# Ledger of designs, part 46: designed miniproteins, single chains, continued (5)

Each design is a single chain, and the fold is of that chain. pLDDT is the mean over its residues in the fold that is shown.

## One batch from the design tools (miniprotein)

Design m17575
Fold by ESMFold2-Fast:
Structure m17575 (fold): chain A 74 residues (1-74)
Amino acid sequence: NEEEQKRAKQQQVEQLKEDFLKSLQYALEHGSKDDALQVTDTAIGYGQLAAKDPHSAEAAKQLIQLAQQKKKEI
């Protein structure tokens, strides 16, 4: 079912977003600037992979934009 697949893939991207924000907070509090940059680059990479799937493309685009914005703040 297309709708069920779309919801599942959107939930996967939302989980990636939550994991990204937690990892970034940890890197900013306990790591180096390079650690924080690597966390943002990893999130952009996951977002780019998820954006290849039409069912998760919109959520993935939001993840990429969020990670790019956070990278500029570092």
Scores: mean pLDDT 86

Design m17576
Fold by ESMFold2-Fast:
Structure m17576 (fold): chain A 90 residues (1-90)
Amino acid sequence: MESVKKKLEEMLEQFKAALEAKDVDSAISLMVYTLSFMASEKVPEELMRQVFNEIKAAVEAAKKTFDAESVEKLNRALASLDAYLDKYLS
């Protein structure tokens, strides 16, 4: 579990760096890879929700500095991942 948490922390740092760089496509890819990694490692629901909430918070903070097209892409990705998470955890 500790090694999984460290990997998740590294993935979140890379994701936040992509958002700061305005690299929307890389940020979306990192969101998908992070959730896929959590599902593959069978991460506890509590930790998975915590990580996803941190992703959502980072996107919401960054969205105000992006153009409308980038905001739409980020919102679409978040909605798809939220639906996946709800289905996986239900």
Scores: mean pLDDT 80

Design m17577
Fold by ESMFold2-Fast:
Structure m17577 (fold): chain A 94 residues (1-94)
Amino acid sequence: GITVTTSPASMSAKGGSTVTITITVSGDATKVTVTLLDSEGKEIDRKTIDVTSGSTVTVEIKLPEEEGVYTVRATATGAAGTAEGNPTTITVTA
């Protein structure tokens, strides 16, 4: 089985800033896909990172200038299937 933990659960940051998300993956995962979604669930950005079993990865995300609530989702993929971590909620401020 695969497990994914995403940290932090929530944060606030200024529009246009770069934030760091930490993703811990266990099990038979070979890839992690990190997606940034807007308040409507629209995908704004996507990154794919190669991982090994038992990896911790830090991902830098450049936030939009637009104020609002955004969501970061991390999905790990391996031979046995996929697993999604808890989402990170980002409140983007002026």
Scores: mean pLDDT 83

Design m17578
Fold by ESMFold2-Fast:
Structure m17578 (fold): chain A 89 residues (1-89)
Amino acid sequence: MDLERVYETLAKEIGEEMAKKVIEAAKKLVKQGFPEEAALRIASAAAAYVLGMLSQEEVDEVIRALAEKYGLSESTLRKAFEEIAEEIK
């Protein structure tokens, strides 16, 4: 995945500063062993939630979908989401 292209897309949707925080959070998750797509999606969901663009129910659906697709635990994804949301608010 091209992180610079993802940043450009996010910056248009959520602003440059928030997009930078999302990319940095995703990079940290990848270093912890998360698949890059899962890291980007959970970090993006955290930013969207903080900005009021995503509901708790939509966050829970993202967590479920990523857990199923990548064989990750929902608790691990939820913890990552909560840590990122706390960091960026």
Scores: mean pLDDT 82

Design m17579
Fold by ESMFold2-Fast:
Structure m17579 (fold): chain A 67 residues (1-67)
Amino acid sequence: VAEEAVRLADYDGDGKVSALGAAGRAVRLTNGDPKKGKEAALEADSDGSGTVSLEEAKKAAERAAES
């Protein structure tokens, strides 16, 4: 479930996920391809600050699951 995955990665409880946490999940969702995982994490990190918003993380997980 995308909600549970985001909850586990969001230790801050601010609705933000660290880029490291998001990258780890993206790699798993893309069959362990590091290039694909990194690109998915970068797409979710729209502000480039190394954090991903809750909404962007959910969108990325939804899209990866459909692919």
Scores: mean pLDDT 56

Design m17580
Fold by ESMFold2-Fast:
Structure m17580 (fold): chain A 70 residues (1-70)
Amino acid sequence: MSVTGETESKEKKEGEEELGKKIAESLSKLPEEEQLKLLEELQEAELNEDKEKVREIYKKLGISEEELKK
């Protein structure tokens, strides 16, 4: 087994901005009720810092785990 890691940097933060754009675009395609629900769930997950819950919300927005890594 190999153990090697890299420090997160601008590239990772830049990816988060792109994810934000995809989230906004996906939300804009959904009905208002669904948008509000997803935003509320996302806010709650962020407050609790629950990575798992945030990931589930991203999946509901059409963002796969693979996209999060890429």
Scores: mean pLDDT 67

Design m17581
Fold by ESMFold2-Fast:
Structure m17581 (fold): chain A 68 residues (1-68)
Amino acid sequence: GPLSGGLAGLAVALRDPEAVAAADDATAAQMVKDEAERSGNAEAARWAEQHPAETGAGARRLAVSLGG
């Protein structure tokens, strides 16, 4: 769901805020999906796949707020 996707997006943004902020929404969404799959969060991975624009934009917004 959106909350699981948001938490995975935050994890990605915290790891490399500059790379996430510089990415487009599709690339940022893929980064979130990869992180969710790595952490075993199937719900977050599915959400990122089904809602790439929302997921990517959310992760990028978090990355910018973290100084990316």
Scores: mean pLDDT 81

Design m17582
Fold by ESMFold2-Fast:
Structure m17582 (fold): chain A 80 residues (1-80)
Amino acid sequence: MLSFEEQKKVEKLVQELSKAVIENDEKKMKEIIEEITKLPEEAQKKIIEDLRKIAKYLESQGRYEEAEKIKEAVKQIEEK
């Protein structure tokens, strides 16, 4: 179970990573992914779940290219 502070950190990192991916900011994506990989496994799993949800939302809006970028970021986190 994530603490309230850990949940806030998860939400912040999900928002920052999704923004960096959509903006194609490769340097910022790398920095955020590195920060995510330093978190406990439970927090990393929650971030992956939230990012996958964002990708599905983007697909529902016809934003397939942005959805693929989010999925690629998820893959990088999982391959750590």
Scores: mean pLDDT 81

Design m17583
Fold by ESMFold2-Fast:
Structure m17583 (fold): chain A 71 residues (1-71)
Amino acid sequence: KLEEIAKSLGVKLLKFTDANGKTVYVLIGETKEKVEEAKKKIEPLLKEDEEIRGITEAQFAAGRAAARALA
């Protein structure tokens, strides 16, 4: 299971379904290296209509800060 792989690597895995029924997985990890490792292990297990995105906790925090600064 994809969630078990993410947990073993210390990253958080979120699963979303978009309006078209496409599955999107988001990996959030402490470091870019952990996120990239989890992405590499999970990517081959994805179906053709599934997408994977990876961000670090720092990138997620920076994105929120940037959005706040623009508001």
Scores: mean pLDDT 74

Design m17584
Fold by ESMFold2-Fast:
Parts: structure tokens; sequence; C-alpha cells
Structure m17584 (fold): chain A 81 residues (1-81)
């Protein structure tokens, strides 16, 4: 299910050792989102923000925290529907 795919992505992000692994987890979420445009657009938005954070010198921990927070917000929105 989409909810389980998002939960799995959150766990992958938490375990990531590089920013590249975080971006790859989000790309995999997009591939597994099927026809859910909201999830695809949110994943794109998170990736773009992460690229900006890397240019500003953000740490891996800051990027993880941001990505997890945004994915948990998406998860709550989907569970309420």
Amino acid sequence: SLIKNIEETIEKVKKAKTVEEIKNALLELMDNAGDDKETILRAIGIILRIIGMEFEGASLEEIKEYAVEELEKLLKELKSK
C-alpha cells in the first residue's frame, strides 16, 4: 500500500548514511506511488529542498530531520482520508 511505502521510505531515510541514499529513497517512493500525484509532487518538493540544503552546507542529520518531518506530515494527511 502507499501508506506502507511511505513508512518504509521514512525508515530508509532514518538509516541513510549519505544524502544520496536519502534522495534515492525518495526516488523509489515516487516509482512506488503509482497514480498518487500528491505523493509524487511531495517527493519532488522534498528532493528539490534537499538539493538547496546541500548547497547551503546542511549536515546529513539536518537533511534527515527535514525529510522525515515532511514524510511524516504526508503520512498523517493520507491516513486522515
Scores: mean pLDDT 86

Design m17585
Fold by ESMFold2-Fast:
Structure m17585 (fold): chain A 57 residues (1-57)
Amino acid sequence: APAQARADLAGLEETRSALQTALDIAVKRGASPEDIAWLQQQLAETDARLAAVRAAL
């Protein structure tokens, strides 16, 4: 349903924003390469989900 897809989009955009903030903080604080790579992977997966939801709208 379009309403559900828009709600999912909003939730994913919030998740993306939180992951981007976490990545920025991790990089600035010199987090481990493994932690940075994990956050980059989660951000990429969230971006893929956003693209899929937008395509379904």
Scores: mean pLDDT 84

Design m17586
Fold by ESMFold2-Fast:
Structure m17586 (fold): chain A 55 residues (1-55)
Amino acid sequence: SREDAIKALVEKVQAALEKARAAGLTEPVTIEIEAMGNKYTFEVTSKQVVVTGEK
């Protein structure tokens, strides 16, 4: 379903950002994904990738 596809995309984006952070990406990066009124925001911090959103 579309919801399953969005969930899979969110998980892949988070994993890719964690790898980038481990490779030296420490600057703030915001990526937003929206579907059916649900919004997911990915934020890179100095310690981890934070995902904020409604599912």
Scores: mean pLDDT 69

Design m17587
Fold by ESMFold2-Fast:
Structure m17587 (fold): chain A 95 residues (1-95)
Amino acid sequence: MLPEEKIELALEEARRIGASQSTLDFIEELKKAKSFQEVLDLIKEKYPEAEDKEIEKLAYAALAQVELLALRAEGAPEEELERLAREKEKEIKEL
């Protein structure tokens, strides 16, 4: 799981790039999650009709996005961010 410091960096970067209020609110909610199970519970509450496998994929996608935003805030080059995004998308698709 991502440390709180990384989630804070992701939140600042999301705000800087003009992310929607719903996205900012979701990142704030992730900051309160202390386990992967709590992330699953948050997503299940927002998407109660989704199957468990879809909830799991959404949880991994959300954590991947937060990690990428935190890395962008730390000055990671765009080519590295694009490579990592592609790798995580492939991993999530294969779940």
Scores: mean pLDDT 80

Design m17588
Fold by ESMFold2-Fast:
Structure m17588 (fold): chain A 74 residues (1-74)
Amino acid sequence: SAAARAAAVRALRRAAELLGEARVSEDDIQTLFERAAAEGLSVGEVAELLAAARGERKTRDQILAMLDRVAAEG
């Protein structure tokens, strides 16, 4: 549901904010998106977000921007 998607995105944003690093590892990205799937994102949505994150230089700010975009689209 849209509400579940919004809750998942908010949880990911909070987790990303808590990382405190300028860069996030691929394992951290994978773990965050697995948590989002548990909260209501589909496997396909998680795969798309992972592909987008891998295509960009992975920083906390870029992850937050991506999550904001996903929240607005959902």
Scores: mean pLDDT 58

Design m17589
Fold by ESMFold2-Fast:
Structure m17589 (fold): chain A 71 residues (1-71)
Amino acid sequence: SSRQQRMNQIQQRLSQDPNNSNDWTTLGTIYSSQRQYDTAISYYQQSLDIDPNNTVSQQNLQDVQSARQQQ
């Protein structure tokens, strides 16, 4: 599927450049869209470990943590 191809592309980029905060954000968003919140949280935290000022990851982490608590 196109989603699997996108995930594989991002994971391959991260294996070569693990310091790309935005690619970790994108992985978090893909897993969040599938309600895999624990995995999404892990990827957003990885994004923020690289760039603490990544506002997209900050907001998405908060949203996912709230969504997880409502399950």
Scores: mean pLDDT 87

Design m17590
Fold by ESMFold2-Fast:
Structure m17590 (fold): chain A 64 residues (1-64)
Amino acid sequence: MKVTLTAKTEDVTFIPNTPESAVRLLTRGEPVTVKVTVDGKTYTISATKIEATETGYTITGELK
């Protein structure tokens, strides 16, 4: 299922482990695994697009 989630920086965990590594993978057309915590629940997303916001990130991808 395709999803778009917006979360604060502290509620987002990038796998491998940094936003910079995630941007490099996305630039190569590789999906990035991201964990996002919303309302106490953690979602794992195979992200195809990540956009920085003033307070965090907007992540678009498929829910795992």
Scores: mean pLDDT 76

Design m17591
Fold by ESMFold2-Fast:
Order: sequence, then structure tokens, then C-alpha cells
Structure m17591 (fold): chain A 55 residues (1-55)
Amino acid sequence: KVLKKNMLENLQKYEENLMRVKASLDENAQNISDQRNKVLQELERQDIEIKAQLE
């Protein structure tokens, strides 16, 4: 039946869209984590420099 075929196609498209949204959210979460780590590394480097200058 045409209706059954259309339902299956719509379900497949929704599943594909959910997977794409999930991948985008995971990528954004990873990018936020990477940026946080870079900031923490930079702060550690600055702390070392300040301590060295105080000597």
C-alpha cells in the first residue's frame, strides 16, 4: 500500500534527522570541551610565567 510505503519513508527520514541532530550535538559538546581544555592549558602556562617572573 502507498500509505505503508510513505509511513516507512517518513520514519526513515525522521531517524536520519535524529541521527544528524545527535551528531551535531556531540560535535558541539566536544568543541566546548576542547575549548575549555585549551583555556585551562593557557592559564597553567600563564601561572608558570608569573611564578618565574616573581623569582
Scores: mean pLDDT 80

Design m17592
Fold by ESMFold2-Fast:
Structure m17592 (fold): chain A 119 residues (1-119)
Amino acid sequence: NHLEEAIKELEEAKKIAEKMGAKELVELVEQLIELLKQPKVDLEKLIELARKIIGEIAKLANSAKSKEELEQIKELADEVAEALDHLAKAFPEAQLELEVLAGMALIISGVLNIELKKL
C-alpha cells in the first residue's frame, strides 16, 4: 500500500525534524500526515504542503553549521523523496507534480552528499 508507505516515511522524516528542533518542518509534516489520513485527500493542499516541506528542508540545508546537521538534513530529504514517490503512485491525478517535488528533494540530498564528501 503506497499510502501506508508514504505515511511511514513521513513519520521518520518527522522524527528527524524533531531531533533537529525544526519546529516549522515538524508542523508541516504532521499536517501532511493528518491530511493523508482523511477519507478524501485534498490533492491541491497535499501539493502545497509538500512544496512547503521541501522549502523548509532547503532552508535547513542552507543554514547547516555541522557535519551532523548535514547528515540529518540529507536523511530527512531522502525520507521525504521516498514518501512523495509513494504518494505519486497512490494519487495518479497528482503524479507529475508529486514526482517533480520528489525530484527536488533528491536534488537537495545529492547536493548535501557532495558537501559531506568535502568534510
Scores: mean pLDDT 89

Design m17593
Fold by ESMFold2-Fast:
Structure m17593 (fold): chain A 94 residues (1-94)
Amino acid sequence: DDARLREAAEEAVRRAGGALDSAGLAFLVISAESKGISREEARKLIEDTLKKANSKSLDVEALVELGKRFVEKGLSVDQVVDALVRAGRMGGRY
């Protein structure tokens, strides 16, 4: 649900040092593809979210919206939570 997506987005942003950048977003594409969304669709959803945010990185609110779009495309909330947290770990400098 929205609360679990927000918690995952907050953890991802914290681990990534304030926002999910190109490295974290690249990992998010790979993770979403592994869970059943095509790579092309995952890239499109991420690109659309970046354009809407007018940014090269995604903050908590943008990641929550992206997570909702992944759920709409057929991923479970658990799959999206895992993908966001893992992307934050990979995008972080720690």
Scores: mean pLDDT 81

Design m17594
Fold by ESMFold2-Fast:
Structure m17594 (fold): chain A 90 residues (1-90)
Amino acid sequence: EKKKKIEKTLANMAKAVRDGDLETARKYVREYLKLLGVSDEQIEKIEAMIEKGVPEEELKRFLDEHLNEEARKVVLSWYERYKEIKEKEK
């Protein structure tokens, strides 16, 4: 059922973030956003903004216009973790 899929996706995402596995974490963030009703096109734009390192306020404006509250929280939390993982690559 949908609830079990969400729980499993969240657990897999959290593990990938702890392991510093950026590619696997990004995959599960995408899967979770799709479960929250975010389109593939919106996800691609969000990923491009995160990869480019846009200011948080610019990302927040896009999220406020296009995503529901739950999806916005997921993206903002992921952006913080993404920056932490990228910092360790230096």
Scores: mean pLDDT 78

Design m17595
Fold by ESMFold2-Fast:
Structure m17595 (fold): chain A 94 residues (1-94)
Amino acid sequence: MKYRGQVLAGQFARDMGEYDLAIKLYEKASKSKDPVVRGLAYLGLGETLFDMGKYEEAVKYYQLAIDLFQSSPDANPYALQRTQQLLEEARKKL
């Protein structure tokens, strides 16, 4: 679906240091009706904000991603565990 492609495109933009583009792509993906895709979009937003040094905002988006992954039976357990690790790392920066 369109929104899953935007998550992947956001990951590539982030890897290239194009943070503003990554944010726009993840924000578009966050409009998906699929809670797993929305969770991945919030995870991507959190990771991008963390890379930008915006740790308080990163914590907020990691929390939103965790809530979606925990409430979604089809969520990959690795995504939940990884997001929890990133949340703790961001909290240590505060």
Scores: mean pLDDT 85

Design m17596
Fold by ESMFold2-Fast:
Structure m17596 (fold): chain A 96 residues (1-96)
Amino acid sequence: KKRAELLKTVAEAASLAQRFATIPEVGEYARETAKALSEAALNPDKAEEYIQKARENYDKLVEVLKKIDPEAAERFRELFDRAIQLIKEYVEEKKK
């Protein structure tokens, strides 16, 4: 349930990146960001490490995307922030 919600949010970010499939860097960085966020949700003990990896790939994604579509870059920020909040909530729940 909670895990499915996190994976759904990650998938939404990946789907947005697919709209820019003509730019291979966007697809690559978005996929790696989504993968890292999914791993953070599935591995609460290593969540911080995976969040860091996601942030690194996300920064590269946004740098490329800002040159092409600043509005899409802003939407990626929204999705990334939502994913981080969901992961933190999930990690807190697991530590109860």
Scores: mean pLDDT 74

Design m17597
Fold by ESMFold2-Fast:
Structure m17597 (fold): chain A 110 residues (1-110)
Amino acid sequence: MLSNEEISEYVKKIVDLAREAADAQTDEAFEKAVSQIREIFKEILDKLKDLPVEEAKAQLERVLSRTFIAIEIERNLETDPEKQAVLRRLWNAISEIALELFKEYEEEKK
């Protein structure tokens, strides 16, 4: 089970990567951030692998909910439309990565 502190640390890492990609304004920086965020979610799922699927899902949903709220706050505080667009793209990418990885995790547990 993930502690509130562990969840906060993962959310901070993901938000920091999203900010770096938004500030860099390059496709290479965006793809690097997506790749690193994917690895963070894989690490989270690996920590949850010994939990029942429903408990693992609840823990992942805690991380996802806090991540989406944090990214939305960053996007709303951002005044540069191009940086806001990168943050929106990362929001969409994070959603797709999480759904993909969790579906793979559920299939492995069947």
Scores: mean pLDDT 82

Design m17598
Fold by ESMFold2-Fast:
Structure m17598 (fold): chain A 93 residues (1-93)
Amino acid sequence: SPKVEKMLEAIEKNAKTFDVSKLTPEAVLEVASKIDDPEVQKIARELAEALRSGDLERAKKLLTEFFKKVVQTYPDKAPEFFAELLRLSREAQ
């Protein structure tokens, strides 16, 4: 899908500059709880642990994998999930 390909390109381009310290583990797990995909849930748990441990390099890699998997699984809902992730993380600060 051209829409999915464009979203994946945007993720790859922006992932390198995204400040993962703005995310909370709780927000990641909350968003993942709404996604009925075992791989998305596994990546989200690993991302949450990387955020808790302060391993920002691992968190950045896992965030990229999380976004790509969400786009592949739920392309029409992916923007909503990403907006919710940022909203919940912002409210926790």
Scores: mean pLDDT 81

Design m17599
Fold by ESMFold2-Fast:
Parts: sequence; structure tokens; C-alpha cells
Structure m17599 (fold): chain A 87 residues (1-87)
Amino acid sequence: SEEKKKKIRKAIAAAFLANSGLVAAYLGDRETAIRDFEGAIELAKEISPEAAEYFEKALQALRDGDLETAKEYVLKAIEKLNEAVEK
């Protein structure tokens, strides 16, 4: 269906932005990391409030300099996005 295709496209975009943000953070580009995570959060809000919450936790961990915790929350967010598009 068109609805399912839109959800899948937004989920893919959110996942790509979150992974871009993680890579930027590991490379020391804090501005790009924050911007990409903010984009991932906005897209995730339209699909899965639970995924958006995990991306928000990832962004907070990144702001605190805890990239391991940020990565863990990104993985949890992607898991919730996958659950949302399967329903």
C-alpha cells in the first residue's frame, strides 16, 4: 500500500540520518552529528514515537560525549522503526 511505502521510506531515511550522525560524531563533527540526529528524530516521530524517544536518548548521550551509549540507543531506535513498518 502507499501508506506502507511512505512509512518504509521515512524509516530508511531516519536510519540513514542516525547512522550519518553517529559517523559524524566519531569523526569529531559535532554540528553535523546533532543536525542529522535532529532529522532522524523528526522523521521517526511520524512513524514510531518509541523510535523517536530512543533517537532523542542517543542525541543526549552524544551531547554528553558517550558515543557507546549513543550507538546502543540508535540500534534500539532502528529496531522500533522495523517493528512499526511491519505492522
Scores: mean pLDDT 89

Design m17600
Fold by ESMFold2-Fast:
Structure m17600 (fold): chain A 65 residues (1-65)
Amino acid sequence: SSLSMAEAEALLRMAHWMGVQVKPTTMPGNVSVTVKGGPEETRKAADDLAAAIAAGVDSVSLSYD
């Protein structure tokens, strides 16, 4: 299931607050995070985002399922 636009925007705001750029284009150091529509999937997406930030990637891309 897909995540709502409001939930996706909340994740994007979290990424921005953490200082991580989210871009739709392919860039060196870009990591893709899949966002889904359940509480467990939302937590997983947040954990994946936190792991990408901890790994020092330049940007994170979000995709919907």
Scores: mean pLDDT 55

Design m17601
Fold by ESMFold2-Fast:
Structure m17601 (fold): chain A 78 residues (1-78)
Amino acid sequence: MSFEEIFEELLKEALEEAERRFPGNEKLKELIRKVLEEMAKTPVGQGVLKLAYENEELKEKLIKTLIDESEAELKAQE
């Protein structure tokens, strides 16, 4: 599987979980997308995303962390 396919699958799962936990929060979904896109630009970030794709427990932890930290960041701007 290409890195682009891995990225798209992780982004889809993260956005679906964000919608489930915070329905209609478009700012949260935009921030999650931006964070994942920034991770994809670095070798370390790409490595983390590949590991998360291959490991279900790590994937769940990554998605939870992205949602929790993104929500906290948006709240801190208020």
Scores: mean pLDDT 83

Design m17602
Fold by ESMFold2-Fast:
Structure m17602 (fold): chain A 89 residues (1-89)
Amino acid sequence: SSLEIINDEKDKIIEAYNSGDTSLLSPEGKSLLTFLKIISTKPEFVKLMYAEQALKEGDYLTAYLLYKSLGDLTGKYAERLEQAKEKLQ
């Protein structure tokens, strides 16, 4: 599945997210980073909505990157970020 491919290349996706170089990623990884780039331009509540949905669906990498993009999270959302991060290890 697309989730299995994303999970298998999660470290490469995180590195590509930080560097901006997507050339070595699968089509699934490239699509994820394109999606994240588009969402990065949206209001914080939209990013949060997509992060919550990704976490609920077991897409821990997307959830982690979106929660992380929101900056200084507190309370429930800080716990959601840590939950997503722990599931990636």
Scores: mean pLDDT 80

Design m17603
Fold by ESMFold2-Fast:
Structure m17603 (fold): chain A 104 residues (1-104)
Amino acid sequence: TEEIIKMIKANSLYVAGKKELEAPNPDYEKAADYFLEAGRLYDEIGKHDLAGQAYYMAGIAYYNAGDFEKAAEAFRLSADSYEKAGNTQKAEEMRKLAEEAEKK
C-alpha cells in the first residue's frame, strides 16, 4: 500500500513537472521541485532508474533557471540513483553534467 501510494504520487509529480516545462512561460524552479520530490519518492520505493530520470529532469530545470548549484546537486542525486540501479553509464553521464554545472 505505501509503495503504491508513493508510486502514484511520484508519477503525478513527474507529470506536473513535465506540464510546467511545456507551459508558455515555464517556472523552471517549480518544475525542478516537482521532479526532485518525484525522484525522492522513487528512490524510497527502490525504483532507482525512475529516480535517476526524475533527478536528471530536476537538474535540467534548475540549469534552465540559472541555479547551477542546485542543478549540480540534482545531477549528483541522479548519478547516485543510477548507480543504485546498476546503470553505471548513466551515472557517469550525470557526474559529468554535475561537473559542468559547477563550472558556471
Scores: mean pLDDT 91

Design m17604
Fold by ESMFold2-Fast:
Structure m17604 (fold): chain A 78 residues (1-78)
Amino acid sequence: YVPTDEELDEAARYYQAVVSKLTDEQIDEIIDASVRAFQPADPERFRELLRQLFEAAKAGDLERAKEILREIIEMLQS
């Protein structure tokens, strides 16, 4: 599955709306929960990508958030 730029834009905007309401501690808890739920082959890389995604979303950098989302999807499909 290869997401379209439109699908990634919608996802990035959704993450920005959600992350703007969360504390840094809550974001760390969500990252830890995501690692447990998805059980990626490289959990450290996955944690780093999620952290970067939330930082980009919080900053309003939607293009960066879209790039990171694409990387996460590619990792989970590997």
Scores: mean pLDDT 80

Design m17605
Fold by ESMFold2-Fast:
Structure m17605 (fold): chain A 79 residues (1-79)
Amino acid sequence: AARERALAAADILLENVKKGLLTPQEVEAGLDYAVRLAREDPAAAPEVIRRFKEIGELGTPEQQAAADRAVREAEAFLA
């Protein structure tokens, strides 16, 4: 379902950030993809936002900025 896909996308992105496998552009693309999936099922958004915040804590400054933008975008469609 859309919720499971959104959570899986966010979990895969977080795992790859922890392993240092992604460029800032790849992180941005992964965040955008997870946000799009969360829009299909907004009930996924709180857990997706939690992964985005963890990416922001663990990533490079560029990855942190991208994660912060994705959090704000996801929070906007929860309102």
Scores: mean pLDDT 81

Design m17606
Fold by ESMFold2-Fast:
Structure m17606 (fold): chain A 67 residues (1-67)
Amino acid sequence: SNADEAIKLIDARIQEVEADPSLSPEQKAQFRGFGEDLKALVESDPTMTPEDAQRMMDAAIRRLRER
């Protein structure tokens, strides 16, 4: 399903952020929190696509890196 695919993408992105040595533990925790909230949103909204989840994660990472 779209939800399962989106959740898989979110989990993969959380792992990539956790493995990034340029990010602080606080930045990693902030993104993990965002990712968990996004997974909950995807599970509750059947119109959410994996592409929507990807765009939201990319926007969050850009904001995170800009500080």
Scores: mean pLDDT 83

Design m17607
Fold by ESMFold2-Fast:
Structure m17607 (fold): chain A 78 residues (1-78)
Amino acid sequence: MERLQEALERIDPVVEEAKKAIEESDISEEEKKKLIEMIEFSAEMHRQQLELLLAGSPQSQLDELIARYREYVAAVEA
């Protein structure tokens, strides 16, 4: 339980640190935007995963979250 709370609290600081590293990199502004969007999306999925684990049974709910993520990726690439 405590480790999941710690992980949740750490998402925002890690995301902000990663975004700063991207903003300070020598890549194009378009690539920076793409990487930031990818990081924000990944962080949101990770946050939802941790919240589900904290709320109860992890296996069934985690499997559902993974299935939803795969459906989202398939829909975006369609």
Scores: mean pLDDT 71

Design m17608
Fold by ESMFold2-Fast:
Structure m17608 (fold): chain A 103 residues (1-103)
Amino acid sequence: LGPYQKKAYEKAIKGEETPTDLVLAELGIPNFREKVLEERFKDNPKKREAILKAREVMKIATKYPEYIEEVNKLHQELLNASDEDVEAKTKELEAFGEKIKKK
């Protein structure tokens, strides 16, 4: 890893990353986003799992451009959810992903 990629990773763990920092870190660090989520939410594995499931639904939506806006909205709601709402928001996003797959 170059010094710049390492610095970008450290910023991302702190939640201080810029879009440029994310691109550069991803070039040098395999599974960069997964590692950042693991570190940020190491004390909240339920939220980490929920965010990872949300990203899988977003990948499915790329095959169906008409659903991208709805998936992004549900993903943002999950990112901003309280610990009590995480499970409900995860189920809502998973149900939407299954609806997309069926079509």
Scores: mean pLDDT 66

Design m17609
Fold by ESMFold2-Fast:
Structure m17609 (fold): chain A 61 residues (1-61)
Amino acid sequence: MKIKGKVVEFTPEGFIVEVDGKKYLVNLETKEAIIDGKKYRLLDDRLALGDEVTFEELGEA
């Protein structure tokens, strides 16, 4: 399954995306995040503040 989020902040550990009104940390090196108990991978290769980004589900976290 694919989902969309928005880049809202950059941190030393990665970047924060907002998905369905909730904020999640994406690891900058792996481009993976745990969103609502599931592991997702970021499909986008360019990131800027305010960008809409797409994630693909990898499975349970």
Scores: mean pLDDT 79

